# Designed miniproteins, single chains, continued (5), part 43

Each design is a single chain, and the fold is of that chain. pLDDT is the mean over its residues in the fold that is shown.

## One batch from the design tools (miniprotein)

Design m17579
Fold by ESMFold2-Fast:
Structure m17579 (fold): chain A 63 residues (1-63)
Amino acid sequence: VDELIAQLSDPDEAVRLAAVRELGRLAATEDPLRIGVALNLAAETDPSAAVRAAAREALRRLT
């Protein structure tokens, strides 16, 4: 989880997108509050519209 959260700050968009998708998958069984906070930050602040959309989708599955 910590490594995936760190990957949300990676300069490569593909790495950040993969991290968002994997965090969304893990959110049900790993630290859901911490993952939710990280995904919310990505959804609001990531420079890529695709990454922000993926983070919002992951958050919808969390609820």
Scores: mean pLDDT 78

Design m17580
Fold by ESMFold2-Fast:
Structure m17580 (fold): chain A 70 residues (1-70)
Amino acid sequence: SMEGEELREEADELSKRAQELLSKAKTQEERWGVIEVEALVSLARMALLYGDYELARQALEKARELIEKL
């Protein structure tokens, strides 16, 4: 569905941004922040695989909030 495609695109964008931040991370706190974002993106991808769009949206929203603080 279009909704699933949009959520997958957002997950891919957040994952790419997290990898860019990880490559620039200088502290352990920054590294743990990126790992937490990656875990939420992974949760969203699993939710999308099983058709749980609500869980996917919630996980991606949390990932976005965290990445904005990094």
Scores: mean pLDDT 87

Design m17581
Fold by ESMFold2-Fast:
Parts: structure tokens; C-alpha cells; sequence
Structure m17581 (fold): chain A 74 residues (1-74)
């Protein structure tokens, strides 16, 4: 799953700007796929809010919650 790969890459990335770009791409992929469940759509909204507020802890929480949902989509 490309979404899971992007989230995993973001987790491994130490650079703030590169990590944000990877998370943004993951969110865009989820929206573009049209395969968002209601639960995943809520996580995407939470991730966008965390990105806007530069809330690193909230982003990490969303990544962990999104991981099992991304696996189910594959």
C-alpha cells in the first residue's frame, strides 16, 4: 500500500520539512483514491488540522491509528 509506505517513510524521516511533505502526499493519495472509509476520512481531517497547527504529537497519533486501516485497504 502506497499510503502505508508514505506514512512509514515519514516516520523514518528526521527532517521536519521532508516529513511534512511525505505526510501531505499521503493525505492527497487517500483523498484522490476515493476509497476513504468514514473512519479514514476522519483521520485525514485530523492529520490536516495537525499539519496546519504544526502539532507533531497529533500527527504521530494519526499515523499509528491510520496504519491498520491502510493495511485493510490492500
Amino acid sequence: SRLEELLREAEKTSGREKRRELLRRAIELALESGLLSEELAELVREALEALENNDQAALEEVQERARPLAEELE
Scores: mean pLDDT 68

Design m17582
Fold by ESMFold2-Fast:
Structure m17582 (fold): chain A 71 residues (1-71)
Amino acid sequence: SPLEEARRFVDKADEALKAGNYEEARRFAKEGLRHALEAMREGDSTRGTGLAIRAIGLSAEASLKLGEPME
């Protein structure tokens, strides 16, 4: 289901982020978001919204890690 696909990709994004694989984390987070939005459209609004928020957060964190500010 889209909800289970979203959870799978969000979990992969979290694992990739913890491993320092920021490009992979961002890709998995974007896929998790797509599936979470699909789950919300199919009626899993509460669980889908939670996964979408987490996917957005993981994508943002990975992007920040990739765009290291020069100091």
Scores: mean pLDDT 82

Design m17583
Fold by ESMFold2-Fast:
Structure m17583 (fold): chain A 55 residues (1-55)
Amino acid sequence: MPSAEEIAEEVRKLIEEGASLDEISKRARELLKGYSDDEIHETTVLLVKVLEENK
């Protein structure tokens, strides 16, 4: 399982490569499926920040 930081970086790379928000959301949801509650919370906060910067 990737760390919360690795998930945020992967989402960031997808945004930089021009992936759609739908594809990014699907990927993020899949990655979060295997995480503990604390890790999900931290990762969600990071993902929101990444998505917020890229409208």
Scores: mean pLDDT 69

Design m17584
Fold by ESMFold2-Fast:
Structure m17584 (fold): chain A 60 residues (1-60)
Amino acid sequence: MSKEQLEELKKELKELEEKYVRQVLAGADPSAVEREAREQIAKLAEKYGMSVEELQALIL
């Protein structure tokens, strides 16, 4: 994966994390937010040709 693709992926992951944290803090259902986040992470992993576990490691 190129450095440019890695930076784009990290940006997308950070934006998703911040979005879901804000939703939970605003009183959204944590179970629904968690399911949506998991679905979006799986889609990103597939898009970038990575496993979900590898992709989640990037948002440490």
Scores: mean pLDDT 77

Design m17585
Fold by ESMFold2-Fast:
Structure m17585 (fold): chain A 55 residues (1-55)
Amino acid sequence: SPLEELEDMFNHLVKQGATPEQIRAALETFIAGVADPAVRAELEALARERIEEHE
């Protein structure tokens, strides 16, 4: 699932000590590769929530 892949990517980057800017760039690159607009919208919402909770 793209949602699970985004969660795994976020958790991996956080564990590696990636900067907030690096995390945002990686998640944005992943989301841009998703063709389904409905799935992309869900990924954008999830990424925003995770980044805000981490900050």
Scores: mean pLDDT 82

Design m17586
Fold by ESMFold2-Fast:
Structure m17586 (fold): chain A 77 residues (1-77)
Amino acid sequence: VLPELSERERKILAALGERGAMTLAELAEALGLSPGTVSRHVRRLEARGLVERRDGLVSLARLSPEEAAALRAAALA
């Protein structure tokens, strides 16, 4: 089961899903938020294993096959 997400956190995940890997600055511009606000939400999402950060880029976490199957099952239910 996915953790409960705020509206801003859902918008961040949606933007990453649609556009792929983005910097914090690109996410802030795309969502109309400050870089500090986006950074706080991204840090919480990273702590929950929903996003990863490498070389200044933020992307959706690569799920294990079991986690990916559970996410697909939840989306279809």
Scores: mean pLDDT 71

Design m17587
Fold by ESMFold2-Fast:
Structure m17587 (fold): chain A 70 residues (1-70)
Amino acid sequence: MADDPEAALKTLPGQRATPGNLLVAIAALGDEVVVTLEDGSRHVVTREQAIAGTLPAELYQQTIAAVEPA
């Protein structure tokens, strides 16, 4: 598992938008993150959504292009 949140954040582009990968982004960036998917869509994801696995359907299993603080 990624031990360094900032190093782990750099590995997220090209990976699937799973709850686990989004929790890594939240650990690095804070309780709310903006996830940009490879289709160009942007979604705000909260820590609670990632922990509960209740992500928006459009985000689930899509490929991450970028993550940034909300």
Scores: mean pLDDT 74

Design m17588
Fold by ESMFold2-Fast:
Structure m17588 (fold): chain A 76 residues (1-76)
Amino acid sequence: ARAEAAALTEEARRAISEGVRAYREGDLEKALEYFERAIELAREALALDPSNAEARWVLREAEEQKRRVEEELRRR
Protein backbone atom coordinates (compact mmCIF):
# COMPACT_ATOMS: atom_id res chain seq x y z
CA ALA A 1 0.00 0.00 0.00
CA ARG A 2 1.20 3.54 -0.76
CA ALA A 3 0.77 4.76 2.83
CA GLU A 4 2.92 1.88 4.15
CA ALA A 5 5.57 2.54 1.47
CA ALA A 6 5.61 6.25 2.42
CA ALA A 7 6.07 5.40 6.13
CA LEU A 8 8.97 3.04 5.34
CA THR A 9 10.52 5.71 3.09
CA GLU A 10 10.41 8.26 5.93
CA GLU A 11 11.99 5.72 8.32
CA ALA A 12 14.73 5.15 5.73
CA ARG A 13 15.33 8.93 5.51
CA ARG A 14 15.65 9.11 9.30
CA ALA A 15 18.15 6.22 9.19
CA ILE A 16 20.22 8.14 6.59
CA SER A 17 20.19 11.24 8.83
CA GLU A 18 21.33 9.15 11.82
CA GLY A 19 24.04 7.53 9.70
CA VAL A 20 25.31 10.94 8.57
CA ARG A 21 25.40 12.10 12.20
CA ALA A 22 27.32 8.97 13.28
CA TYR A 23 29.77 9.52 10.38
CA ARG A 24 30.38 13.13 11.48
CA GLU A 25 31.05 11.86 15.01
CA GLY A 26 33.66 9.43 13.60
CA ASP A 27 31.64 6.28 14.35
CA LEU A 28 32.02 4.55 10.99
CA GLU A 29 30.64 1.20 12.21
CA LYS A 30 27.45 2.85 13.51
CA ALA A 31 27.15 4.91 10.30
CA LEU A 32 27.41 1.69 8.25
CA GLU A 33 24.65 0.03 10.33
CA TYR A 34 22.31 3.01 9.80
CA PHE A 35 22.92 3.09 6.02
CA GLU A 36 22.33 -0.70 5.83
CA ARG A 37 19.05 -0.18 7.72
CA ALA A 38 18.05 2.61 5.31
CA ILE A 39 18.72 0.28 2.32
CA GLU A 40 16.50 -2.45 3.86
CA LEU A 41 13.65 0.00 4.58
CA ALA A 42 13.83 1.57 1.10
CA ARG A 43 13.79 -1.87 -0.56
CA GLU A 44 10.70 -2.84 1.49
CA ALA A 45 9.02 0.42 0.43
CA LEU A 46 9.76 -0.33 -3.25
CA ALA A 47 8.41 -3.88 -2.86
CA LEU A 48 5.10 -2.34 -1.68
CA ASP A 49 5.09 0.53 -4.23
CA PRO A 50 7.58 0.19 -7.11
CA SER A 51 6.49 3.62 -8.44
CA ASN A 52 7.60 5.48 -5.28
CA ALA A 53 10.22 7.93 -6.59
CA GLU A 54 11.20 9.07 -3.08
CA ALA A 55 11.95 5.47 -2.00
CA ARG A 56 14.05 4.97 -5.16
CA TRP A 57 16.02 8.15 -4.41
CA VAL A 58 16.50 7.18 -0.74
CA LEU A 59 17.76 3.72 -1.79
CA ARG A 60 20.36 5.26 -4.15
CA GLU A 61 21.43 7.80 -1.49
CA ALA A 62 21.82 5.11 1.20
CA GLU A 63 23.80 2.83 -1.15
CA GLU A 64 26.12 5.74 -2.08
CA GLN A 65 26.68 6.70 1.58
CA LYS A 66 27.38 3.05 2.45
CA ARG A 67 29.99 2.81 -0.33
CA ARG A 68 31.74 5.96 0.95
CA VAL A 69 31.93 4.58 4.50
CA GLU A 70 33.17 1.17 3.29
CA GLU A 71 35.86 2.85 1.15
CA GLU A 72 37.03 4.96 4.11
CA LEU A 73 37.18 1.87 6.37
CA ARG A 74 39.18 0.00 3.68
CA ARG A 75 41.73 2.85 3.36
CA ARG A 76 42.33 3.14 7.13
Scores: mean pLDDT 87

Design m17589
Fold by ESMFold2-Fast:
Structure m17589 (fold): chain A 79 residues (1-79)
Amino acid sequence: MSKDEAELLANAVRLVGNYLYEKGLINEEAYQTVKEAADYLAEGNDDKAIELLRESAKLATPEGARALQVLIDEVERRK
C-alpha cells in the first residue's frame, strides 16, 4: 500500500468509525479503538490496525461488527 493510499484508507476508517458511533452501533471504547487503528494504518502498521479493528468489533453490535469486518477485509486485501 502506498503512503497516499494508506492515508485515504485511514480517513475512510475514521469516517466509518464516526458514523457507527453516531448511530450507536459501537460504544465510545470501540470508537476510540477505531481511531487508534486509523492512526496505525496511516503510519503503515497494517497488522496493528487490523488487530485494533478486530478488538473494536468485539465491542460492537452485530451490525457494527459486520461493518468493521468489511474494513478489516479491505486492509488485509491491500497488504
Scores: mean pLDDT 85

Design m17590
Fold by ESMFold2-Fast:
Structure m17590 (fold): chain A 90 residues (1-90)
Amino acid sequence: MSKEELERETRVGVIAVARAVAKVLLDKAKKKGFPKEILDKLEEAIRLFEEAERKYEEGDFKEGEKLLEEAMKKLREADKLADEYLKSLA
């Protein structure tokens, strides 16, 4: 109980920070006129972080971890596309 509560609170906190960072990145990308494909991947990552956070709060650590991994994958894909887009402008 106590150990599981601490682990859940820690993971939820980390996911909340990652989600907040992704939202800031989406806002900046939108403001800079980034391609829709990049914006869509950032929005998907945010949604997946939100679902992961909810699953950890429910105590479903296995599903929460899978959703977190997928969110991180979408965030990495968006970052790669953003880097390629920015290099095309240089």
Scores: mean pLDDT 82

Design m17591
Fold by ESMFold2-Fast:
Structure m17591 (fold): chain A 78 residues (1-78)
Amino acid sequence: MSSEGGQAAYEEARDLPPEERQRAAMLAARSADESNGDPEETYRLLREGLVAAGIPEERAERIARAAAEAVRKALERS
């Protein structure tokens, strides 16, 4: 679910500047939509997008994992 992934990314990125935090949420929502809700593909796309946007690799991985986890939980409730 794109909104759930976006929200999770926004929360995980709370230590980042506001502009980067909003970008993380936007990229997470778009990654979830582009992957049709596949958690693994959401993780891959989001991590790549965050790094390309200048977010450090370690932080990008944490944000991507949080978003992917939210997407996975949304799928499990079906």
Scores: mean pLDDT 79

Design m17592
Fold by ESMFold2-Fast:
Structure m17592 (fold): chain A 65 residues (1-65)
Amino acid sequence: KVEELEKRVKENPNDAKAWIELGKAYLEKGDYEKAVEAFRKALSIDPDNLEAARLLAEAQRKLRG
């Protein structure tokens, strides 16, 4: 549920895993711009997170076509 994940990151803005889950939810919904933003936020918190980096690249590719 996107709304539940949005609330979670608002309450805990430094939870990189919550931002990754939110980005994944946006990817599934096809909201690629919001997915990119969520994954960028996750990487700003945990810059060594390979999963977030790969998902960001995927979301950016989907956004560009």
Scores: mean pLDDT 85

Design m17594
Fold by ESMFold2-Fast:
Structure m17594 (fold): chain A 70 residues (1-70)
Amino acid sequence: MEEEKKKLLEEGASTYSSGSILGIGHYTQGDLLEKQGNLEEAKRHREEGERIRKEFEKKAEELEKKAKEL
């Protein structure tokens, strides 16, 4: 149980970090598109980055919750 708990916490931390990196990538693309005058595409990239970040954060929180239940 303690070893399983540790694995879930490590997976949660890794998932959270991955979501943050992917989100930053989309935000950076949004900024580039805005500088090019592509405001609609910039908005879509920022919204996608936020969606990905929240999705990975939720998954990480679910893993942490599961670890706490062990």
Scores: mean pLDDT 82

Design m17595
Fold by ESMFold2-Fast:
Structure m17595 (fold): chain A 78 residues (1-78)
Amino acid sequence: SLLEKIGELAAQAAKELDPETALRVLHEVGEAIIAYENGDYETAIKHLERAVEIAREAGSPKAAEYLQEALDLVKKDA
């Protein structure tokens, strides 16, 4: 499913980050999944955008790329 793909992308992003940054990213992705399941696509998009920003600020272009892919998947359904 779409949610399974988002979860897989988030797990791949987390592997590219230090543990503290990974937890921050996973928190934002978790909030995005909850919003998405409730039909709140705008809130889901905002949380995924924050996750991408956290990864970019941490200096991980690979993590940011995985999270951007998750964001793009949600935007297609919004």
Scores: mean pLDDT 88

Design m17596
Fold by ESMFold2-Fast:
Structure m17596 (fold): chain A 70 residues (1-70)
Amino acid sequence: MKAEELKKKLEEAQSRYDRAVQAAEKGIRDVEATGSPEQAEAARRGLDFVQQQLQDEIDKLKEEYEKAKK
């Protein structure tokens, strides 16, 4: 049961990662076209930070899923 929940959370976290990256990349491109380079850089830093945190969360969920299967 808990393993099923962890699998669902893992899929949700992966989906969140993919959507966050896609949305941020589109936003960064729009800012590059219409805004300042400073705003684009701030958006890239934000994405880089969030991307790293989401990846760490995914990795942790994978390990917990492995343990929960036992």
Scores: mean pLDDT 78

Design m17597
Fold by ESMFold2-Fast:
Structure m17597 (fold): chain A 95 residues (1-95)
Amino acid sequence: HMREELYARLSPAQKAVLDEIEKRIEELEKNKDKLSPLAQQAVEDARRTLEELYRAAVEDKLSEFEINVLLLVASGVVFYAEKIMEREKKEKEKL
């Protein structure tokens, strides 16, 4: 319900960014069982960051600027998780 409340308040540009973050996290979670504990933790951290964005935006009544900052932070956490996963996949292919 918090996701829906946040989504209704977002600009079209913010919705596009959130949709992309959600899609990327879902793709990471789909492959989670094939990952190391470090990569699994990075994926879990990305999910937690997204859930905290929903909570803070709704409960703490964040401004548009604060929402934009948290979307940027969430994008960074997701990018880090993707980079760890890609690195481990390449290392496994070399062995």
Scores: mean pLDDT 81

Design m17598
Fold by ESMFold2-Fast:
Structure m17598 (fold): chain A 65 residues (1-65)
Amino acid sequence: EEIREKAIEVLEEIARKHGLEALEELLKIKDPEELKKKIKELLKDKNVSDEVIDAVADALLKLQG
C-alpha cells in the first residue's frame, strides 16, 4: 500500500537524519496527538502528507502494544 510504503520511508529518513535514538523517543510517546506533533517537528523541512504522518504514528503506537 502506497501510504504504508511512504511511512516506512519516513521512519528510515528519521533514523538517517536523527539516529535510532529519535525512533526510541517516539516509541515512548503514547498519546497519538503528541506523537504526530513530534513526527511533524522531526520532519519540519520535509514535504510529508498528513496521511503519511498518521500512518507512521499508527505503526509506532501498534509497536508499543
Scores: mean pLDDT 77

Design m17599
Fold by ESMFold2-Fast:
Structure m17599 (fold): chain A 98 residues (1-98)
Amino acid sequence: DYIEKAKKYIEEIEKLADEVTNPRLKKDVQRILEDAKEILKEIEKSTDPNRKKEMVEALEIATKLVKKAVEYEKQGDFLNAEIYLALAEMVLAIAKKI
């Protein structure tokens, strides 16, 4: 369950990353995708169900933040796009400390 949910969120981030056209935002979303894939590896290695649950919740939050960033880029609001990508990176960094 948790591995399948994590894979689904990573697939959603990959699709959202393909929608990013600004080169700086593209670099940021690629780092987020790499961090999300690291979280998946940690979920696969963990034997603690609570840790797996919290990591999946972090991936869900990060996916929603990336989606908001893509919406802001489409509106030409690059500052808010960058802020939401930075928040997504922070969420995944916190997840790696669980």
Scores: mean pLDDT 89

Design m17600
Fold by ESMFold2-Fast:
Structure m17600 (fold): chain A 78 residues (1-78)
Amino acid sequence: DKYEQQIIILKDVLENEDPNNPKVWLNLGKSYLKLEKYEEAIKYYEKAIELAKKSDSPEAKEILKEAEKNLEEAKKKL
């Protein structure tokens, strides 16, 4: 329930505010992971990784590491 509501809000941010924010994609992946929707979580983590690689900021590097770790964990659940 709560994670489904978070997904709706985060998708709205992507559509209407910032489609290229890797943190939003990472949080979508985390929400899908909590719902045990592993294939969806993987897709959102892969996009977060793609976007985070485009920046050398410390925040982007942290997002990249977390998304890569969460991607591998999600793949193990399949």
Scores: mean pLDDT 84

Design m17601
Fold by ESMFold2-Fast:
Structure m17601 (fold): chain A 113 residues (1-113)
Amino acid sequence: SIQITQSGGGTVPEGGSATLTGKFSADISKYTVEWWLQKPGEPPELVGSISGDGKTVQVDPRYAGRLTLSRDAAANTATANLSNLERSDTGTYYVVAMSDPPVYGAGTELTVV
């Protein structure tokens, strides 16, 4: 099965930038990768998705113009670059490989101050 190692996040100032990365133990080129935000006491929110070939990217309107999703097929990584950070971006971000069944990363915490 695929294993996912997440990195990035931490405590960052409002208006700054954060890079969130998922590294996969296997080739993910046939799977859509999704990024999800979990806030305490709230349901998970879809942030965006990138297709297996990297050509189709969808971003939730809350992140339009400030989120870039990318993949490195040779490195088996998926990256979310978030700029112009808002306090509402605070929470735990999960990367998901949309295999059957889906495989979840352990999460990366981002705190915007």
Scores: mean pLDDT 86

Design m17602
Fold by ESMFold2-Fast:
Structure m17602 (fold): chain A 65 residues (1-65)
Amino acid sequence: MEAVEELRRLFDLNVEKYKAEGKTELAERLQALGDRMIEAVEKGDYDAANEAAREISRLLAEEQK
Protein backbone atom coordinates (compact mmCIF):
# COMPACT_ATOMS: atom_id res chain seq x y z
CA MET A 1 0.00 0.00 0.00
CA GLU A 2 2.66 2.52 1.04
CA ALA A 3 4.81 1.71 -2.01
CA VAL A 4 1.86 2.22 -4.39
CA GLU A 5 1.02 5.56 -2.73
CA GLU A 6 4.64 6.74 -2.99
CA LEU A 7 4.84 5.72 -6.67
CA ARG A 8 1.61 7.61 -7.37
CA ARG A 9 2.87 10.72 -5.56
CA LEU A 10 6.20 10.77 -7.43
CA PHE A 11 4.43 10.08 -10.72
CA ASP A 12 1.92 12.90 -10.15
CA LEU A 13 4.81 15.30 -9.47
CA ASN A 14 6.38 14.42 -12.83
CA VAL A 15 3.04 14.80 -14.66
CA GLU A 16 2.53 18.24 -13.08
CA LYS A 17 6.08 19.24 -14.06
CA TYR A 18 5.51 18.38 -17.72
CA LYS A 19 2.13 20.13 -17.75
CA ALA A 20 3.78 23.27 -16.37
CA GLU A 21 6.40 23.07 -19.13
CA GLY A 22 3.65 22.94 -21.78
CA LYS A 23 4.34 19.30 -22.66
CA THR A 24 0.65 18.43 -22.50
CA GLU A 25 0.77 15.35 -24.77
CA LEU A 26 3.64 13.80 -22.79
CA ALA A 27 1.89 14.59 -19.49
CA GLU A 28 -1.35 12.97 -20.73
CA ARG A 29 0.48 9.84 -21.91
CA LEU A 30 2.32 9.55 -18.59
CA GLN A 31 -0.93 10.02 -16.64
CA ALA A 32 -2.67 7.27 -18.65
CA LEU A 33 0.24 4.84 -18.21
CA GLY A 34 0.48 5.64 -14.49
CA ASP A 35 -3.24 5.01 -14.03
CA ARG A 36 -2.91 1.71 -15.91
CA MET A 37 0.09 0.66 -13.80
CA ILE A 38 -1.63 1.43 -10.47
CA GLU A 39 -4.85 -0.30 -11.58
CA ALA A 40 -2.89 -3.40 -12.65
CA VAL A 41 -1.05 -3.55 -9.31
CA GLU A 42 -4.35 -3.22 -7.41
CA LYS A 43 -5.78 -6.11 -9.46
CA GLY A 44 -2.64 -8.24 -8.96
CA ASP A 45 -1.83 -8.14 -12.69
CA TYR A 46 1.91 -7.67 -12.31
CA ASP A 47 2.63 -8.45 -15.97
CA ALA A 48 0.49 -5.49 -17.06
CA ALA A 49 1.96 -3.32 -14.30
CA ASN A 50 5.53 -4.13 -15.40
CA GLU A 51 4.65 -3.44 -19.05
CA ALA A 52 3.24 0.00 -18.15
CA ALA A 53 6.27 0.74 -15.94
CA ARG A 54 8.67 -0.10 -18.79
CA GLU A 55 6.78 2.20 -21.17
CA ILE A 56 6.90 5.02 -18.60
CA SER A 57 10.66 4.48 -18.26
CA ARG A 58 11.11 4.65 -22.04
CA LEU A 59 9.13 7.91 -22.30
CA LEU A 60 11.12 9.49 -19.46
CA ALA A 61 14.45 8.33 -20.96
CA GLU A 62 13.50 9.91 -24.33
CA GLU A 63 12.61 13.17 -22.55
CA GLN A 64 15.99 13.29 -20.71
CA LYS A 65 17.98 13.48 -23.99
Scores: mean pLDDT 76

Design m17603
Fold by ESMFold2-Fast:
Structure m17603 (fold): chain A 71 residues (1-71)
Amino acid sequence: SPEAEARRLLEEGRRRFAAGDLAGAEAAFRQVLLRYPDSPLRPEALRGLGDVAEAQGDLARAAAYYAAADA
């Protein structure tokens, strides 16, 4: 199902982020937004992108993703 695929990508992003694979985490979270834009998991994917941006030192991009998740 689309929901199960969105969840799989979100879990992949979180796993990669925990492993320090920031590029892989970003790619997985972006796939949730690209393939499943109306998923109820969209805010979690945006928060994941915020966490990636924060880990990269891009605080402005992180703030933008967190704001988008809370909209």
Scores: mean pLDDT 90

Design m17605
Fold by ESMFold2-Fast:
Structure m17605 (fold): chain A 85 residues (1-85)
Amino acid sequence: MSKEELEREVLISLADMYVSIAKHLEDPEEKGEAYEKAGELYEEAGRYEEAAEAYRKAAEAYREAGDEEKAEEAEKKAREAEEKA
């Protein structure tokens, strides 16, 4: 495994961890933050489909929290990732 491959695998593992954590968080603001971090990590790893899904989950959570600005930003990130998938 090259350093680049190792870095990609680490990013994917961290993203998977944030998705798992987000599913168990009760606070919608914290849930949105965890999904957004997962989306960013998947995007860095080139996993655009997973990134788009994570960003959409973040947008849902931010809307439940009443944070429409963060929800709109997450929605935009999801669209951008989906276009790259």
Scores: mean pLDDT 85

Design m17606
Fold by ESMFold2-Fast:
Structure m17606 (fold): chain A 66 residues (1-66)
Amino acid sequence: NWEKAVEYFKKALELDPNDAVAWHGLALAYEELKQEDLAEKAYQEFLKTDGTNEEIAEADALVVKL
């Protein structure tokens, strides 16, 4: 259940706001729920924790095509 995945990752982020895995998982869960704007924001947060500007551009292109 993708809604439970969102809850799980949000709780993980309450413990560690810089958890790259939790941000990535949250983005994927929002993609499956077709909440594209929230997925994009979560993916951008993921890239801020672990990514480069090049990876940000690639992620934005992927999210926009969902």
Scores: mean pLDDT 70

Design m17607
Fold by ESMFold2-Fast:
Structure m17607 (fold): chain A 60 residues (1-60)
Amino acid sequence: SEREEKLRKELLKAIADILRAIGDIIEAERAGDEEKVKEAKKKLEEAKAKLDELEEEFAK
């Protein structure tokens, strides 16, 4: 269905955003940039929250 296709695309985007945020955390930690680490961790939490929201939508 169109709903399932949309949810699948959003799921893939959320997963990509999580991986990107993890990469940003690693780079910032290597650079010793505490502010960038904090920012990247915040983005990771936002992406994880979106994934949780999508899991609830798939359960319906």
Scores: mean pLDDT 83

Design m17608
Fold by ESMFold2-Fast:
Structure m17608 (fold): chain A 71 residues (1-71)
Amino acid sequence: MREEIEREIDRAMALMLAAVTGLAMGREGVSPEEAARRAVEEVRKRYPHLSEEELREAGEVARRAAEEAQR
């Protein structure tokens, strides 16, 4: 249970980091795909225990945030 709670917190924090990173990069004119790639690299460095599926989810969040920033 403790490890499950810590994993849920890390996942939430990773998604938050991805969203903020994507939004910031999008505002600087970085493409959504490049913003997603860089956000995933940053998330992987800070949360190395996350699965590839959770990393893909973070990438999708960053990509959408970058797209929204460029509207």
Scores: mean pLDDT 81

Design m17609
Fold by ESMFold2-Fast:
Structure m17609 (fold): chain A 74 residues (1-74)
Amino acid sequence: SGEEALREPARLLAEATALVEAGGDVAEAEALRARGLALLEFVKSVTPESPLLREVEAETEANAARYDAALAAR
């Protein structure tokens, strides 16, 4: 569904965060993070403002903050 596609940025950032927290490859995690953030910017450029878009942006930003915290702890 379109909603599943809209949630993909948050999913990619969650995957990147989980990889860092598991002690995995930082370069692979950063590639996932970069892809997720780029996808969020694309989605925001083509999708009208909505409660769902705001929710996805907030979830993606929360996951990015968790990623930064996990990386700093290594």
Scores: mean pLDDT 84

Design m17610
Fold by ESMFold2-Fast:
Structure m17610 (fold): chain A 68 residues (1-68)
Amino acid sequence: MAERIAEITRRVLQEEGRPDLGEKVAAAIRDLAAVPGVTDEMVLQTAINFLEEAGLPEAAERVREEAR
């Protein structure tokens, strides 16, 4: 799941014209997923929260929809 979330997030941000941010966020998602006790749901919620905080609510919604 985490790798799927990372790839979806990278692709969505690339399509939104933010490929550098997409690569950075995807790497952070993979790093977070490697932490013991972190669940796929926590990874997804963290990615969504990051995109919302970055002012990209449409990207956050796309990631949420596609990761389901």
Scores: mean pLDDT 81

Design m17611
Fold by ESMFold2-Fast:
Structure m17611 (fold): chain A 129 residues (1-129)
Amino acid sequence: SAAEKAAEIAAAEARAATGDPAAQVGAAVTYVLVSLQLDKEEAEKALEAAKALVETALAQDPDLISAIKALALIGEKYKELGKDEEAKELYQTALERAKAALPSQDEKNKKELESLIQDIEKKLEEIAK
C-alpha cells in the first residue's frame, strides 16, 4: 500500500539522518525500489531523492562501492523512464567514481568495481547510439 511504502521510506530516512554514508545509500535504494510502483512524475521525484542521498554519501566517502553501484542503479531507472540524458550523466559519474576508487580497494572490491565498470561502459555504448 502507499502507507506501507511511505513507512519504509520514513524508516530509511530516519537511519540516513544519522549521517552514516551506508545508511544514506540504503535510503536511496529504498527510494529506487518504491519508484518501480509509482507513476512517471512520482518515480522521477523518488529518483531525485535517491540521487541526493547517494551524492551526500559520496561527499563523505568517495570510495564507497555501494554508493557508486547505487548511482548506476538510479541511472538504469532513469533510462527505463525514457530519461536517457539523466541516465547517461549518472552512468558517466558512476564510471568516473568507480575508476577513481579502483586503486585504493582490496582485491574483492576491485573485482566488484571492474565488473561495474564493464557493465556501465556497455550501458553507455547502448544509449549513445
Scores: mean pLDDT 85

Design m17612
Fold by ESMFold2-Fast:
Structure m17612 (fold): chain A 81 residues (1-81)
Amino acid sequence: MSEELRKELEIAVLLLAGATYLVIGKNHEKQGNLEEAKKDYEKAIEYFRKALELAQEHGDESTARVAERGIKEAEENLKKL
């Protein structure tokens, strides 16, 4: 693959991981598993922050905004626990 495509795939995997932990966290929260939800939201933030860092390094403003929205959603959910 091209260098650019490899970087795009790396960011995509990190965004998918962040989104996955957001969904798992919301599920745990709905079930009343607040400690598990907290851990999942913290993991979501970790992956979205890594995706944001890489997107910024590559000048991908569109992808950086997606990662920033993911961070904000996870932080808001974490704050409401």
Scores: mean pLDDT 87

Design m17613
Fold by ESMFold2-Fast:
Structure m17613 (fold): chain A 95 residues (1-95)
Amino acid sequence: MSLVQKVVAALLHLVAAGLDPSANQAALEEAARLILEALDAYEEGDYERAVRLLEEAARLLDEMLATEDLSPEARASVEAARDLVRELIREVREA
């Protein structure tokens, strides 16, 4: 799977999590913003900035999983997005 395909997949999982009314919509929007800004940084060759933005997105998603009473479907979506963000961090570090 390409890096762009993983970004799109992570964003789609965040959209799916947002269908749960108990989910913190502001946190999901902030995670999506950080992922998109990381993609822009990566395309500009700023890999250190891309990693920092992705690490912040992963921290927000970990905080949601720890603090929010999410439905099983929303929880699975946030976990999938977090795991994709961690995979993106690994790939950017190898670039």
Scores: mean pLDDT 86

Design m17614
Fold by ESMFold2-Fast:
Structure m17614 (fold): chain A 95 residues (1-95)
Amino acid sequence: EEEELIRRAVAMTLLGLARYYLKQGKYDEAIKYAEEAIRVYPELKGWAYFIIGLAYYKKGDYEKALKYFQEARKLMDNVPEELEKAIEEVKKKLE
């Protein structure tokens, strides 16, 4: 379906923008654009939650970061190594 392919492309662009804002230290903007990606294409929720988790981690909210990372992992058939590493790093911060 062409409209679905367009919605997916838009959501992927929003996730790219969220990653860009993460690199700029603009964590609230990163969360905002990741949430927008979920609204546009809910099938990317796992990747969006990973980015939201990274934003909370950078903000020092390790409890929220762990929650979002664990939910992201549950939503992904192919879990990226970066997400598994992020979960281990957050667990170390909470110890």
Scores: mean pLDDT 89

